# Ledger of designs, part 54: designed miniproteins, single chains, continued (2)

Each design is a single chain, and the fold is of that chain. pLDDT is the mean over its residues in the fold that is shown.

## One batch from the design tools (miniprotein)

Design m5857
Fold by ESMFold2-Fast:
Structure m5857 (fold): chain A 100 residues (1-100)
Amino acid sequence: MVEVTQEEVEELRREVLEALADDPELRREFEELLAELERRGASLNELAVALRMVLYGHERDPGRGARLALRVLRALLDRRDGRELPAEEVEELEREAEEL
């Protein structure tokens, strides 16, 4: 319920990119997700939530937590577009969530 500024979103983006600097593949996946959210017209609040999920996930479990957060966010985007996720992908997300 707090209004998020564009400056705060950009700051969070930098923090996530810095946190993921040691994992180039994860960083690339994050950049692709952020670009997709921006293309879909996500609000500053929605972008801030997505950025915080990735950052907090990584802080809790480096690499693994961030990967899980990215996969969940991508799955939610695909479902909003009415695209059905492959059963294999859903099973993988459920397994990763339980192992976190």
Scores: mean pLDDT 71

Design m5858
Fold by ESMFold2-Fast:
Structure m5858 (fold): chain A 64 residues (1-64)
Amino acid sequence: TDASKAAREAVEKAEKEFGEKGGGAASAGHTYQLATNGSTAEAARAGGEKGKEYAKAGGSFPDM
């Protein structure tokens, strides 16, 4: 759906930004959340927001 596409794009963008600042482990965790939340747009969006927060904070590993 359009909502799922928008959520996925937001999560992928946050994952790229988070990965660059947080390193491999943090990026892997975010990728896992993207994969498990592929069927749930709301969860995927929430994951994207969490990733953005951690990218801004210096790339700390997400508490998921």
Scores: mean pLDDT 51

Design m5859
Fold by ESMFold2-Fast:
Structure m5859 (fold): chain A 92 residues (1-92)
Amino acid sequence: DLFELLLNPTEENLRELMKYYNLPESLLEAFKYALELYFKLGGKITKEELAKLLSEKFGISLGDAYRVVNAVRRLHLESGYHKVRPLRIVDS
C-alpha cells in the first residue's frame, strides 16, 4: 500500500518505494530529502525548481533529479494523498 509506505517513511519503506518507481540506490538521499521538503511546502514549486535544487544539493544529474521529482509527484497521486492535500509540484 503506497499510502502506508508514505505515512511511515522508514529506510526500508523508502527503498520499497524507490524499487516501485525504478530509482537506483544512489538516489535514496535525494528521494528522502525531496519527500521531507515536499511535505513541508506551504505553496507550489515547479518541477524545474525542485529538480535544480536536488541536482545542486546532492551532486546528481538534472535527469536523475527529474526522476526523483516525478517519483514524488506520482507517489502523491497514486497513493491517494491528493484526497488529503492537493499536488504542490507544478509544470515549469
Scores: mean pLDDT 80

Design m5860
Fold by ESMFold2-Fast:
Structure m5860 (fold): chain A 60 residues (1-60)
Amino acid sequence: MIPEELLKKAKELYEKGKSKDFIVNEVMLLAREKLGLSAQEVFEIGKKIKEYIDNIEKEK
């Protein structure tokens, strides 16, 4: 599961009109800084966030 804090950040950036790529990069940075995750784990979260944003667009 994607941590709640990272999901919230992704939603806020999406609502501000940031690109999907920008959002993924910001969430990956937060995962590294706040959670101390490895680069591999951070990359995996980035992929999940990208998929999550796609799902948000379908919910509308």
Scores: mean pLDDT 77

Design m5861
Fold by ESMFold2-Fast:
Structure m5861 (fold): chain A 73 residues (1-73)
Amino acid sequence: MEEEKKKELQKIKNTLLELARYYGDQELVDEIKKLKDNDIEGLIKVIERLSKHANENQKKFLDEIIKKLKELG
């Protein structure tokens, strides 16, 4: 994996962890911690679960992350 892509995936994973903690979804926090940084499909599934907690602006942000993950995978 290119160093640049690895850093990007780590940033995405950390952002998703912070969002899951913010929503109080401890099960999702634990699931994200178990994901490998290169598990693009797993990260996308996490974002879909986070979208259930999100308002319209947050959903747009999450959709942008999904697009970015699909480009990386």
Scores: mean pLDDT 79

Design m5862
Fold by ESMFold2-Fast:
Structure m5862 (fold): chain A 82 residues (1-82)
Amino acid sequence: MTKEELEKALKELKEKKKWIEENPEELLAQAKAEGDEAGDSLTHPELRAAAEAFAADDAEKLAEALVKVLEEQEKKLEEALK
């Protein structure tokens, strides 16, 4: 992965995180619309909290769990850019 690709990924991740924090209800609606695709992505252990929130129709907890995952990914990308 090039430095430019890492910078683009970091920018996209920060924009996605901000959108999730500002639009938790829309996030839940999009995940439900994706159906099986959303279910597959939520099988990862790090996404267990997100999967539980999704099943419970808890938009705020879903957003919080996904933001936490994105924050960990952001940290890894920032370390790769050093």
Scores: mean pLDDT 70

Design m5863
Fold by ESMFold2-Fast:
Structure m5863 (fold): chain A 72 residues (1-72)
Amino acid sequence: ALSPEKVKLEEVEEENKKNRREGELYVLARVELKEHPDEPLATLAERISERLNIPKAEALKALKKVEEEKAK
């Protein structure tokens, strides 16, 4: 997506910002789930919330989504 810059800059910049923020959140969610599989999602969400300085609800939503993808 970075190589072909023939698309509108506004569209590219918005997608890039969302993708980066979301990517960081999901990477941390996956790491926490892998390192602490025995802990409830609420506890993991609290740690992610503290680390990224975001609402716990948003961290919990990401954790739930990652777990749902892995659970099948």
Scores: mean pLDDT 69

Design m5864
Fold by ESMFold2-Fast:
Structure m5864 (fold): chain A 81 residues (1-81)
Amino acid sequence: MLEKEEEALAELAPEAERLRDHPDKRAARRRLFERFARILAERLSEEERRELLELLRRELPSITDPSTRELAEILIRILEE
């Protein structure tokens, strides 16, 4: 998983550069994370994707930080394809 996360982050370098000066930084962060989540989903096997989905769904009720919760919900949505 960590290696696949690093590969996804590397693919985001051009997108991150494009969004650096975005006037809505919250929207830019959300968009960048959605792209990260899609790249990660493409690199995960069906089994890894299922395991991550189960983990995220189990942990979601314990996430109290709104920003972290928003990112977790985005990741769940993308992995549910």
Scores: mean pLDDT 72

Design m5865
Fold by ESMFold2-Fast:
Structure m5865 (fold): chain A 65 residues (1-65)
Amino acid sequence: DEALRNAVVNAIKERGEIPLDDLLAGLKRYFEAQGKDGEEQARKFIEDLVKRGEIKIENGLLKAA
């Protein structure tokens, strides 16, 4: 989901950092609205962004890479 990825990365850039738990909660609701396992999909989505080098996780905070 390119639009969601871009929205998340831009939100992190605008705020400087976002708590991991806050983003997980938001993504869980988004994926649940699509009839998916929201918790699993939210964690996988964040893991994919970290793997791509688009974001990083430091002390429970998400930052732009």
Scores: mean pLDDT 81

Design m5866
Fold by ESMFold2-Fast:
Structure m5866 (fold): chain A 99 residues (1-99)
Amino acid sequence: SEIQELLSKAIGYELRAIGLELDGDNLGAARAYAEAGRAYEKLGDLYAEKGDLEEAKEYYRKAAELYRKAAELAKEVDPKLAEEFRKKAEEALAKAEEL
């Protein structure tokens, strides 16, 4: 199932990001949180296509949360990447609001 694959990927990247953050690898953690966010955003898209709008909104909000976390961790090391992650968070929230 694509849903099961995306959930496994999202959870895996979240756990990886936490480990990297604890190790002080803020850039690595930021990238991993962003990958988790992307997986949750894709879950939101799939649930929206199925008409499961409440589930879609929850996944889009989760994606936005993770993109914001990624932006915060990246802001001192790579400000351009942090801005890209902030934009992705705004896009994920907009998807939730449009449902």
Scores: mean pLDDT 91

Design m5867
Fold by ESMFold2-Fast:
Structure m5867 (fold): chain A 77 residues (1-77)
Amino acid sequence: MSLEQRKALAEAVAAALEAMGYTAVAAAVRDLFAQNPEISVEELARFTLNALRAAGADSAALAAAGRAIGEAMRQVL
């Protein structure tokens, strides 16, 4: 995967999170990518899920976020 594809994935994930009201998590995702541009899709997904749990997202919120993020990522890939 190219750097531009990874950047597009990180931005798509962050935008989906912002649309759901997780602005702090979206900022953390952008900061992670800025510091680690070589980050894998798997590492980005793990970080995002852990950040959502830390922000207090319950099972229903995690499921909704996962669907929205997955859709955004599929549109980039």
Scores: mean pLDDT 77

Design m5868
Fold by ESMFold2-Fast:
Structure m5868 (fold): chain A 71 residues (1-71)
Amino acid sequence: IVEEVRERLLEVLSEEDAEKAARAAEVALQFIQDGASRETALAYLRQLLLDEVGLSEEDAELAVEIFGEEL
């Protein structure tokens, strides 16, 4: 899942942003494994991408969509 997300992100983001976004996706996946709902984890991922990674709203939405498709 995370490797597949990273590969797809590399097609649309810079290498640095794709790596940071892939790490955020790992955190979101762990959150799901710990019992969070898909919706809660995706909202958390979006917030991480905006606040920690510094993606635009458009790029953050795209990254969340990619992660959601690989779930």
Scores: mean pLDDT 80

Design m5869
Fold by ESMFold2-Fast:
Structure m5869 (fold): chain A 83 residues (1-83)
Amino acid sequence: MAKKLKEKAEELKKKIEERLKKTKNEEAKELLKIAIEDAENAIRLAEEAEKSKDPRKAASLYAAAGVLIAAAEFYLKRAEELE
């Protein structure tokens, strides 16, 4: 699960960055920048979870990473609606 969450966040970040390069709407660009930040934070939390020796701490970090992935997906969708 850990490795898959990190992989999902990395792929999502790449997708958002590719969209940002093609986006002309200023408000959409700002939402995509927020989405990138959330994806980057999700990658970091997933990496911290993978390195954690405490199963409870790992579970909490994975849950937090999952929330940030969902937030990044939400901001990406909102940016798409503005184009």
Scores: mean pLDDT 84

Design m5870
Fold by ESMFold2-Fast:
Structure m5870 (fold): chain A 74 residues (1-74)
Amino acid sequence: SEVLTVEEAANKVKTMQDGDKLVDEASGAEIVVQNGNIYLIKNGSEVNITDFTNEQVIEALKIFGVNEVTYVKA
């Protein structure tokens, strides 16, 4: 598994395929790819971030309390 900063995560999501995940176990936040869409999920809240800019992804991750994520390939 690969550990990524928030900025690296924002770049990584654009290369991810269905089933790939970015996980922050400390905050419980996940980014998942499902049917070509990218979702940011935490505590039952789900945000479609497919069309977010890198800056918007970084901001959303910071709001969710994410400092780093682990990349998990499907």
Scores: mean pLDDT 86

Design m5871
Fold by ESMFold2-Fast:
Structure m5871 (fold): chain A 65 residues (1-65)
Amino acid sequence: SNSTSLSNQINSLTSQAKSAIDNGDFSSASSLVSQLGNLTKTASTVDSDVGSSGSESYDYLKSLL
């Protein structure tokens, strides 16, 4: 489903951004977090629960930058 695809993409971007932060690659992390934010905005129009989950991940990762 679209919700499953979006959830998987959000989880993938979240994991990649976390790895970039853990490695001190804040440039890549910033780009990945931006992509996560854009995807989360799209997800919120399709599935509010997926959008909310993405927003929590985005806010957390943004706080680490």
Scores: mean pLDDT 84

Design m5872
Fold by ESMFold2-Fast:
Structure m5872 (fold): chain A 68 residues (1-68)
Amino acid sequence: SPLDRLIEELGRLWRERERLQDRLAADPDDAEVRAQLARTTERILGLMRELEAIDPERLAAAMERLGA
């Protein structure tokens, strides 16, 4: 379903954000990693807003699985 695909994308972006945060912690001066982290965070916030409008309970369950 479209909802399942959005939840899967949220999970992928969440894991990518964690990886970028780890990379930035190792090299705080990496401007490209900072830019990628900002873009990934913006995409996550957009998806969360969309998912909350469609099915807030399923968003909550997905966030709990991600450790948020």
Scores: mean pLDDT 87

Design m5873
Fold by ESMFold2-Fast:
Order: sequence, then structure tokens, then C-alpha cells
Structure m5873 (fold): chain A 100 residues (1-100)
Amino acid sequence: SLPDLSKLTDGEAHRLAVEAYERGDVELLLKIIEYYIKRKNPEDILFAFDYAYGILPKLTPEQKEKVLELFEKAYKEYRDQLTPGEKARFDKYLEKLKNY
């Protein structure tokens, strides 16, 4: 069962992400990534990027595609609220994910 991520501190969420990574619990990691993206601010999207980038070597090709789709969907929904500098940073992170 998935814990209520909204009740966790950032430190607790980070520990949970590390534990899930070590177990290969991709579903839990994807839910943590989704949680940060759903908060719809640039800082949380950057945290979601760090989790996703860290787990890419553990993902199947199908799971990697789902992660990329999640970020691209979030970017399309959120991009009109981003500054030019934030857009450039997000584009850089997406390129890093695609080329991994």
C-alpha cells in the first residue's frame, strides 16, 4: 500500500524514495515522482527530475518511456506558468532524461 505522501516531510519522502530505489520498487518511485510533479511548482518539478534521473538505470524501457511521458505531460500543462529561465532548465532536464 502507498503511504499518504502529503503527510511526509521532504526528508521522509527522500528516505522512502531511496528505499524504493534499492528494492527496485518502481511503482512507488513513480508515485513519488508524480506527487512532486502534481504540486506544480518549479522546485518540486526539479525534485521529481532528481528522483527520475537517479532511477533511470533501474527502469525497463517501458517504465523509462512512462517516466518521460509523465514529465512531457506535466511540462505541457505547466509551461505557460514558467519563466523563460525555468523553461530552459526544464528543457535541459528533459534532454538529459531522453539521452540516458
Scores: mean pLDDT 72

Design m5874
Fold by ESMFold2-Fast:
Structure m5874 (fold): chain A 116 residues (1-116)
Amino acid sequence: REALLERWAEVEGISVEELLERMRAAIEEYRAAGKEVMARLAEGLLSGDASLFLELVRETTGLDLRSVEELEERALELLREKNPDAAAVLEEFLARPEATEAERALAAALAILRAS
């Protein structure tokens, strides 16, 4: 959770607190625009709770995923069939020591949802 947020805040030249406020505003904007899936993805990242991404993917796709590892496996399967270059990028990201469970779950959830 913190690692991605800290890196993103550093790149933007703002504090983590300012980034979190911007994310909260984005969640409200997504909901106002009827973009519930985007709002829930942002909430999952903001909370650092990987289970929220599992629940979102389960509700949206009907897949019975129980862990971040299962979510990652499904995302890689879908990307390898549709875009091998994107699959390689995801594999590299998932192997990064600084990537949190929530960040990995977000990346995998985005891959599955975009493929659905």
Scores: mean pLDDT 75

Design m5875
Fold by ESMFold2-Fast:
Structure m5875 (fold): chain A 84 residues (1-84)
Amino acid sequence: SEIDELINAALEAYRNKDYRTAARHLEQAAKLEEERIKAGTGSKGRLLLLYRETMYAHLLAGDTKEAAKWFTKAEELAKELGIE
């Protein structure tokens, strides 16, 4: 799927220590999963993982403000789902 292709591209960027590119690809993957959930075909569990991975990529890129935004999205979704 396009989401899997974006995740694979993010992993390749990580191997090259290009954390900004990894963050961009993971952010796109998260947005596509949000769209799938609205269409009734996505998984909130997978979205939570994508939010967390996007946060980590921004942290590695040194973008602490952006990382904090994705942390908040992940925390709100986890609370909605009744999980940690």
Scores: mean pLDDT 88

Design m5876
Fold by ESMFold2-Fast:
Structure m5876 (fold): chain A 99 residues (1-99)
Amino acid sequence: SAKEEFIESLEELEEYAKEVLPEEEYKELKEVIEKMKEKIEKLSEKEAEEVIKRLEEIGSEKLKKLLKEHPEIRSDPEAGRKALLEVFFESLKEVLEEL
């Protein structure tokens, strides 16, 4: 299901972040992911799909803005990975506040 696949994606992201982020930043992300998982688990499949779509819309806009303001990110793999994680964290926080 879309709901189960999204939860699995969040868990994969959390595991990746644990390897690449400093402990403090990882702890902040983990708390946001855990809150999002709890909210998603309480939703119906249709409601979860709407939340996922909203997250993709917010994330897409944040990424476009970041790349426009910092085009050098496109040529720096480390900066690119950090930018993607940051956009995802901010997008999760924003969506979570709307729930």
Scores: mean pLDDT 81

Design m5877
Fold by ESMFold2-Fast:
Structure m5877 (fold): chain A 70 residues (1-70)
Amino acid sequence: MKLSKEEAEELLDKLGTAVAAGNEALAARLRQQLLDAGASEEDIDALIKAAKSGDSKATKEAMERVLATL
């Protein structure tokens, strides 16, 4: 599956929000969509960890890292 930059940014934002809200089912679905699009599993997992920690700066930096690899 291929994502545009805008679609990737939307998915990353939704993933961060889902993780922060504790919505594990939505987070798993969004994670899979990013993996199917060719995103690095390591970078996605780093984003999930940052979002769980509540560190907005780390979360933003992790989102930018995933976008750079797509």
Scores: mean pLDDT 80

Design m5878
Fold by ESMFold2-Fast:
Structure m5878 (fold): chain A 88 residues (1-88)
Amino acid sequence: STVSGTLTSGQTSQVLNLSAGDYTLTITALEDSSVTLQHADNPDFVPLTVDKTYDLKKGESLTLTLTTPGYYRLVVNLGTVSYTLSKK
C-alpha cells in the first residue's frame, strides 16, 4: 500500500508503522522547507532512534530507503512538503 500526504509548517504526519522490509519515502518541497524524520521503537517516540532534519529548496525531492522496522513520522519545521511512502 502507498501512503501519501501534504504537510505545512507546524504539522506532523500520521504515524507510519513499518514492518520488516524495505520502504521508499519520497519527500518533495513545494516551497523552501525544513522537515525532520523521526524513528522510534514505540509509538510514543521516546526515545528517538532517528531525529534528522533535512533542509530542502522549493522543487527539491529527497528519496530515503527505510529498512528499520518501527514507527516513523515527519515533522515540518518550515515550509510545505508532499510525501509518499511505498514498500519496495
Scores: mean pLDDT 85

Design m5879
Fold by ESMFold2-Fast:
Structure m5879 (fold): chain A 99 residues (1-99)
Amino acid sequence: MKALGLAVTKKGTVLGEVEGDRATIHVYAGEGAPKAALAASEAIQREGGKVTELKVDEKHATVTAEGVDINGLRAAVESAAKALGEIDGSEPVIGYSVR
């Protein structure tokens, strides 16, 4: 299984992917990338996934996890996007592609 999630806010972007059971979530934002990455990490853990790496910079963060299915991907992307939307005052636009 391979799935992609993309979310766009006024000032940020979240790109998530899962292949097999391994997920990578990228957060790009001038403000709030660390907070959004933490939200994605917490969502993955609530859905039963295991975060294996969290790389956080001021404007870009990456979360890598195992044991993540499509529900875990959706939870992570939506949680990260919501965190960014709260910071920039926008409602996220989110889309998914599943193969």
Scores: mean pLDDT 86

Design m5880
Fold by ESMFold2-Fast:
Structure m5880 (fold): chain A 93 residues (1-93)
Amino acid sequence: MEEEYYRLQAAALIYELLKKHKPKSLDEFQELLMEYFENLTPEDVKKIKGSKEKYEETVKYLQERFGLSKEQAEEIIKAIADYLKEKGLLVKP
């Protein structure tokens, strides 16, 4: 389904942010997300390839570092995917 693609792509974007900045709290993560998305271009999104591995690592990071459940971590990824889709950044070719 197309939603699977959007979730994997959103998770890959989050993965790059987490890998680079390694935020210690959910609040720090949210601030970094806001700054990252304000400066995000369609070309930046195209450069980052979604994968199940990056999705799983993103979920695990959110669980282990922020004390979130798997369901809560996946809800964050879905919310970000929906946001990026509404901005036209996650349109399939």
Scores: mean pLDDT 78

Design m5881
Fold by ESMFold2-Fast:
Structure m5881 (fold): chain A 84 residues (1-84)
Amino acid sequence: SIYDEIEKYIVDKGYKGYKYFGELDFNVASSAGLSLGDFLKLPDETKAKYILKYFGVPEEEQDIILNTKDKKERFKLIDKYISK
């Protein structure tokens, strides 16, 4: 899913020092005012948007990333907006 692809990319790149999916998910959920369990029940696209928001990606740029169908170009956009 798009959520799995974005989460794996963030962990693989070590953004904010994350090495584990559970730690990232917990902190993303917490920042959104959600329990981890409630966060994990959300649709994949919604979880992906919360991850991008957690890393400071503006709402407009979140939609651009999620609507980019090419995986390579999507990851370039993630690097552009998150690696600041």
Scores: mean pLDDT 83

Design m5882
Fold by ESMFold2-Fast:
Structure m5882 (fold): chain A 73 residues (1-73)
Amino acid sequence: DEEEKEKKKQEILEESKKNAPELPEIDKLKLELTSAMSEDPSVTDEELAEFHELYKNKDLEKLKKLIEELKKK
């Protein structure tokens, strides 16, 4: 049940990234991180801390690179 719910949420996030231009870029990156955390077993607390720091600094370029690296794992 919970696992099914999380999988559905992940699919919705991926569809939102493709079909929902209404979200600001930085918010889309937060959704991508959430998806990556669900899909990739190797997202660590250290990587989350790095994302938090980049998000705080509004560094979109580094955030995009971090998310793409996490998604490629």
Scores: mean pLDDT 68

Design m5883
Fold by ESMFold2-Fast:
Structure m5883 (fold): chain A 100 residues (1-100)
Amino acid sequence: SSLLERLSELGRRALAEVPAEHRDAVLAAFLFLHDLVARSKDEAEAQRLVDLAEEVARDPAALLRFAEAAVRISTEYHRSGDLAAARARLLALLEETVAA
């Protein structure tokens, strides 16, 4: 998938640019995004997730705020198994982060 390739390249670049103490959170956030995009049956939704992630990654401060919150959503998802709720929460987080 071209979307997964774009997301992998974005994540690789983001990891190279963040301070070492934040790399685990950023890596976890991009692995979570990758899982949601890979499992998406709606191409428009997958495209929206990747486009918003690219926008968030343009601002290092926004990227760090996003990563911390995304890790919390991922932890809740691993506990609940509720993919639809996790996807909706992550999409809302990306939109809120871009708007801030």
Scores: mean pLDDT 86

Design m5884
Fold by ESMFold2-Fast:
Structure m5884 (fold): chain A 91 residues (1-91)
Amino acid sequence: MRELTIRVGEFALEHGPEAVTPEAVAEALGVSREAAARATLRLQAAIAEVAEENPELLARAEAALAAGDMAAEREVARELVRLAIERLRRE
């Protein structure tokens, strides 16, 4: 599971977080939709944990969203995914 969750995170960094669906992940990584869905949910949980531990990044994401700054929003999302992958690799 952890290895698959890291691969989903890498997929998100390569294709953008908007491309991360259980269907797209299952096809790209050669796994079942159920495995892809579970890995995607675990990645989302890791991102939430990282966001809580990095309030400056959360504040930047909120400011970008409020301003409609799509580029800044995407950059913060990308940074959160990178931190989530690092967390998963340490376990």
Scores: mean pLDDT 81

Design m5885
Fold by ESMFold2-Fast:
Structure m5885 (fold): chain A 88 residues (1-88)
Amino acid sequence: DRAAAVEEAEALVAKWAEMLKKTYEALLEKGALSEEEYKKLLAEIEAWKAAKIAELRAMEAAGVSPEEIIDFGLGVTPEMRELRKKLE
């Protein structure tokens, strides 16, 4: 149902946020990021997560289908895609 889809999508958003934090931590360890840049990026991840959760809640309120809600939760920004390439 829609409520279960929102919970699953929120969990996916949280999972993506954690993966992105680990990506930035690895870049910091390699010297590709400064401490200042790292802290800024962590704040951006928290803002992104909050924005995605707000969008999911708006989709729930608007009666969007469970399938579309899950698809939204599976979405990865181009920035996350590029950062994952740097780890490989």
Scores: mean pLDDT 76

Design m5886
Fold by ESMFold2-Fast:
Structure m5886 (fold): chain A 82 residues (1-82)
Amino acid sequence: MSEEEDEKLAEQLRKQIEGVLKKLEELGKKDPEEAAKKAEETIKELEEALEYAKKQGLPKVAEVLEEGLKKFKELLEKIKAK
């Protein structure tokens, strides 16, 4: 992929991750069990996407995915807190 495509995908992915994080945080206040399950599923999907991005030579996408993974893991810990 071109460097421009990597950068555009990274920007789109960052916005998508922010949107999903907000939705899961809201869901966690109403249904923490469901939010935790969705967060765990999203973490697995992001880990797979990160491996793919590294193999495809998409460093900016990989950076966004690593940051997203950290945020989702932190959110999952907050949701599981009693």
Scores: mean pLDDT 82

Design m5887
Fold by ESMFold2-Fast:
Structure m5887 (fold): chain A 76 residues (1-76)
Amino acid sequence: MKRRLTADSSSQQGLDAVADEVVALAEETGVPVVVTFTAAGFEKRIERPSLEQLKEFFDEALAAGPQPVEVEFEPA
């Protein structure tokens, strides 16, 4: 089962929403979550993302300016 969310790279609420979705999907499925991030110019896929990795990606996207970050979540 796949889920998608669009967050703004400058938004703490967006980062928090992504972190919450990882936890929610992991609890619902009982398996690790794989997250795919897409922002202008780059894409990153991470299995079992830590909050540090989520923040790092948002910080990297924010360095290019405020922009939409598309996030896809799927069970591993």
Scores: mean pLDDT 75

Design m5888
Fold by ESMFold2-Fast:
Structure m5888 (fold): chain A 95 residues (1-95)
Amino acid sequence: LAEKWREEYRQALLQMAEIAEEEGLDELAEEFRRLAEEGGTEEEINKLTLKTLEALDEKMEKTKNKEEQQKLVTKGATIGILGAAAQFYRKLIEE
């Protein structure tokens, strides 16, 4: 039963890593993969999520293409949702 929440936790972090890597944020992607493997803490997940959202916001400010801006907004929303889910799954693993 705990294994199910560990897998959901890992998958959420790996999805965030994939989004970060797609946007050239390789260092952030590697940190998400590290947390997926090592477990991390809710605080570490939150800090990394916020740092990724800040990086995506900077990319959005620099782009002149509205289609790219829309994609970055969608990716940011997805990162926020996945970060919240990962923190929730982390809590369930500790129960």
Scores: mean pLDDT 84

Design m5889
Fold by ESMFold2-Fast:
Structure m5889 (fold): chain A 64 residues (1-64)
Amino acid sequence: SHMEKERFIEELVERLLAAKSREEQKQAVMEAANELRSKGYSDDEISQLIGEAVARTAKRRAEL
């Protein structure tokens, strides 16, 4: 659902903001992609959802 996708993006943003290294960020993205794949999302949908989370994380970091 749209709400499920939004919750996923928000949770990934929080994980990316909490990550203290590039390796932790990479691990968070990989785990998120694997979770979406296990739930039946397409590669295109996974790329869009992760891309949105990365964009929101960058915006929040710029506002700090």
Scores: mean pLDDT 86

Design m5890
Fold by ESMFold2-Fast:
Structure m5890 (fold): chain A 56 residues (1-56)
Amino acid sequence: SMRELRGQAIAAETMALMEEQALRKATREDPSKAPQMKARYDEAKAKAEEARKAVA
């Protein structure tokens, strides 16, 4: 249903924001972990974009 798709999009966008914060923190405090955090952020962002397109 559209309600479920919108809920999934919101959840995916929230996860992408959390992973972005983790990447920024790693870049400042532990740069050795930044590539791993970037991979997680890129994956979360891609999922958020697909979920957003499914609702549009």
Scores: mean pLDDT 83

Design m5891
Fold by ESMFold2-Fast:
Structure m5891 (fold): chain A 96 residues (1-96)
Amino acid sequence: GAMAAEAERLRRQAEEGKKLVEELIKDPNASPEARKLFEGAKKSYEAAIEHARRAIEDPENARYHLSLARGDLRSGQAMLEEALKLYKENVEKLKK
């Protein structure tokens, strides 16, 4: 149904975000501040994946699980955006 399709889309988006932040955490040009935000984004993406999975496994409560998954995905994306700003600033400082 529509909820299962949304859960699968949210899971894929969160998995893509998690993969990206895992690569960025390993980058030696990441400042401690940026790395902390990448770690936070990773945790939010992991929570989004879990809530999206639960929306499929617990269809009677799918609306609740999808609401949590959407919130966690949004939180992860916001932390990733802030971390990328800090990452770019640090890279520019290292070039000077």
Scores: mean pLDDT 88

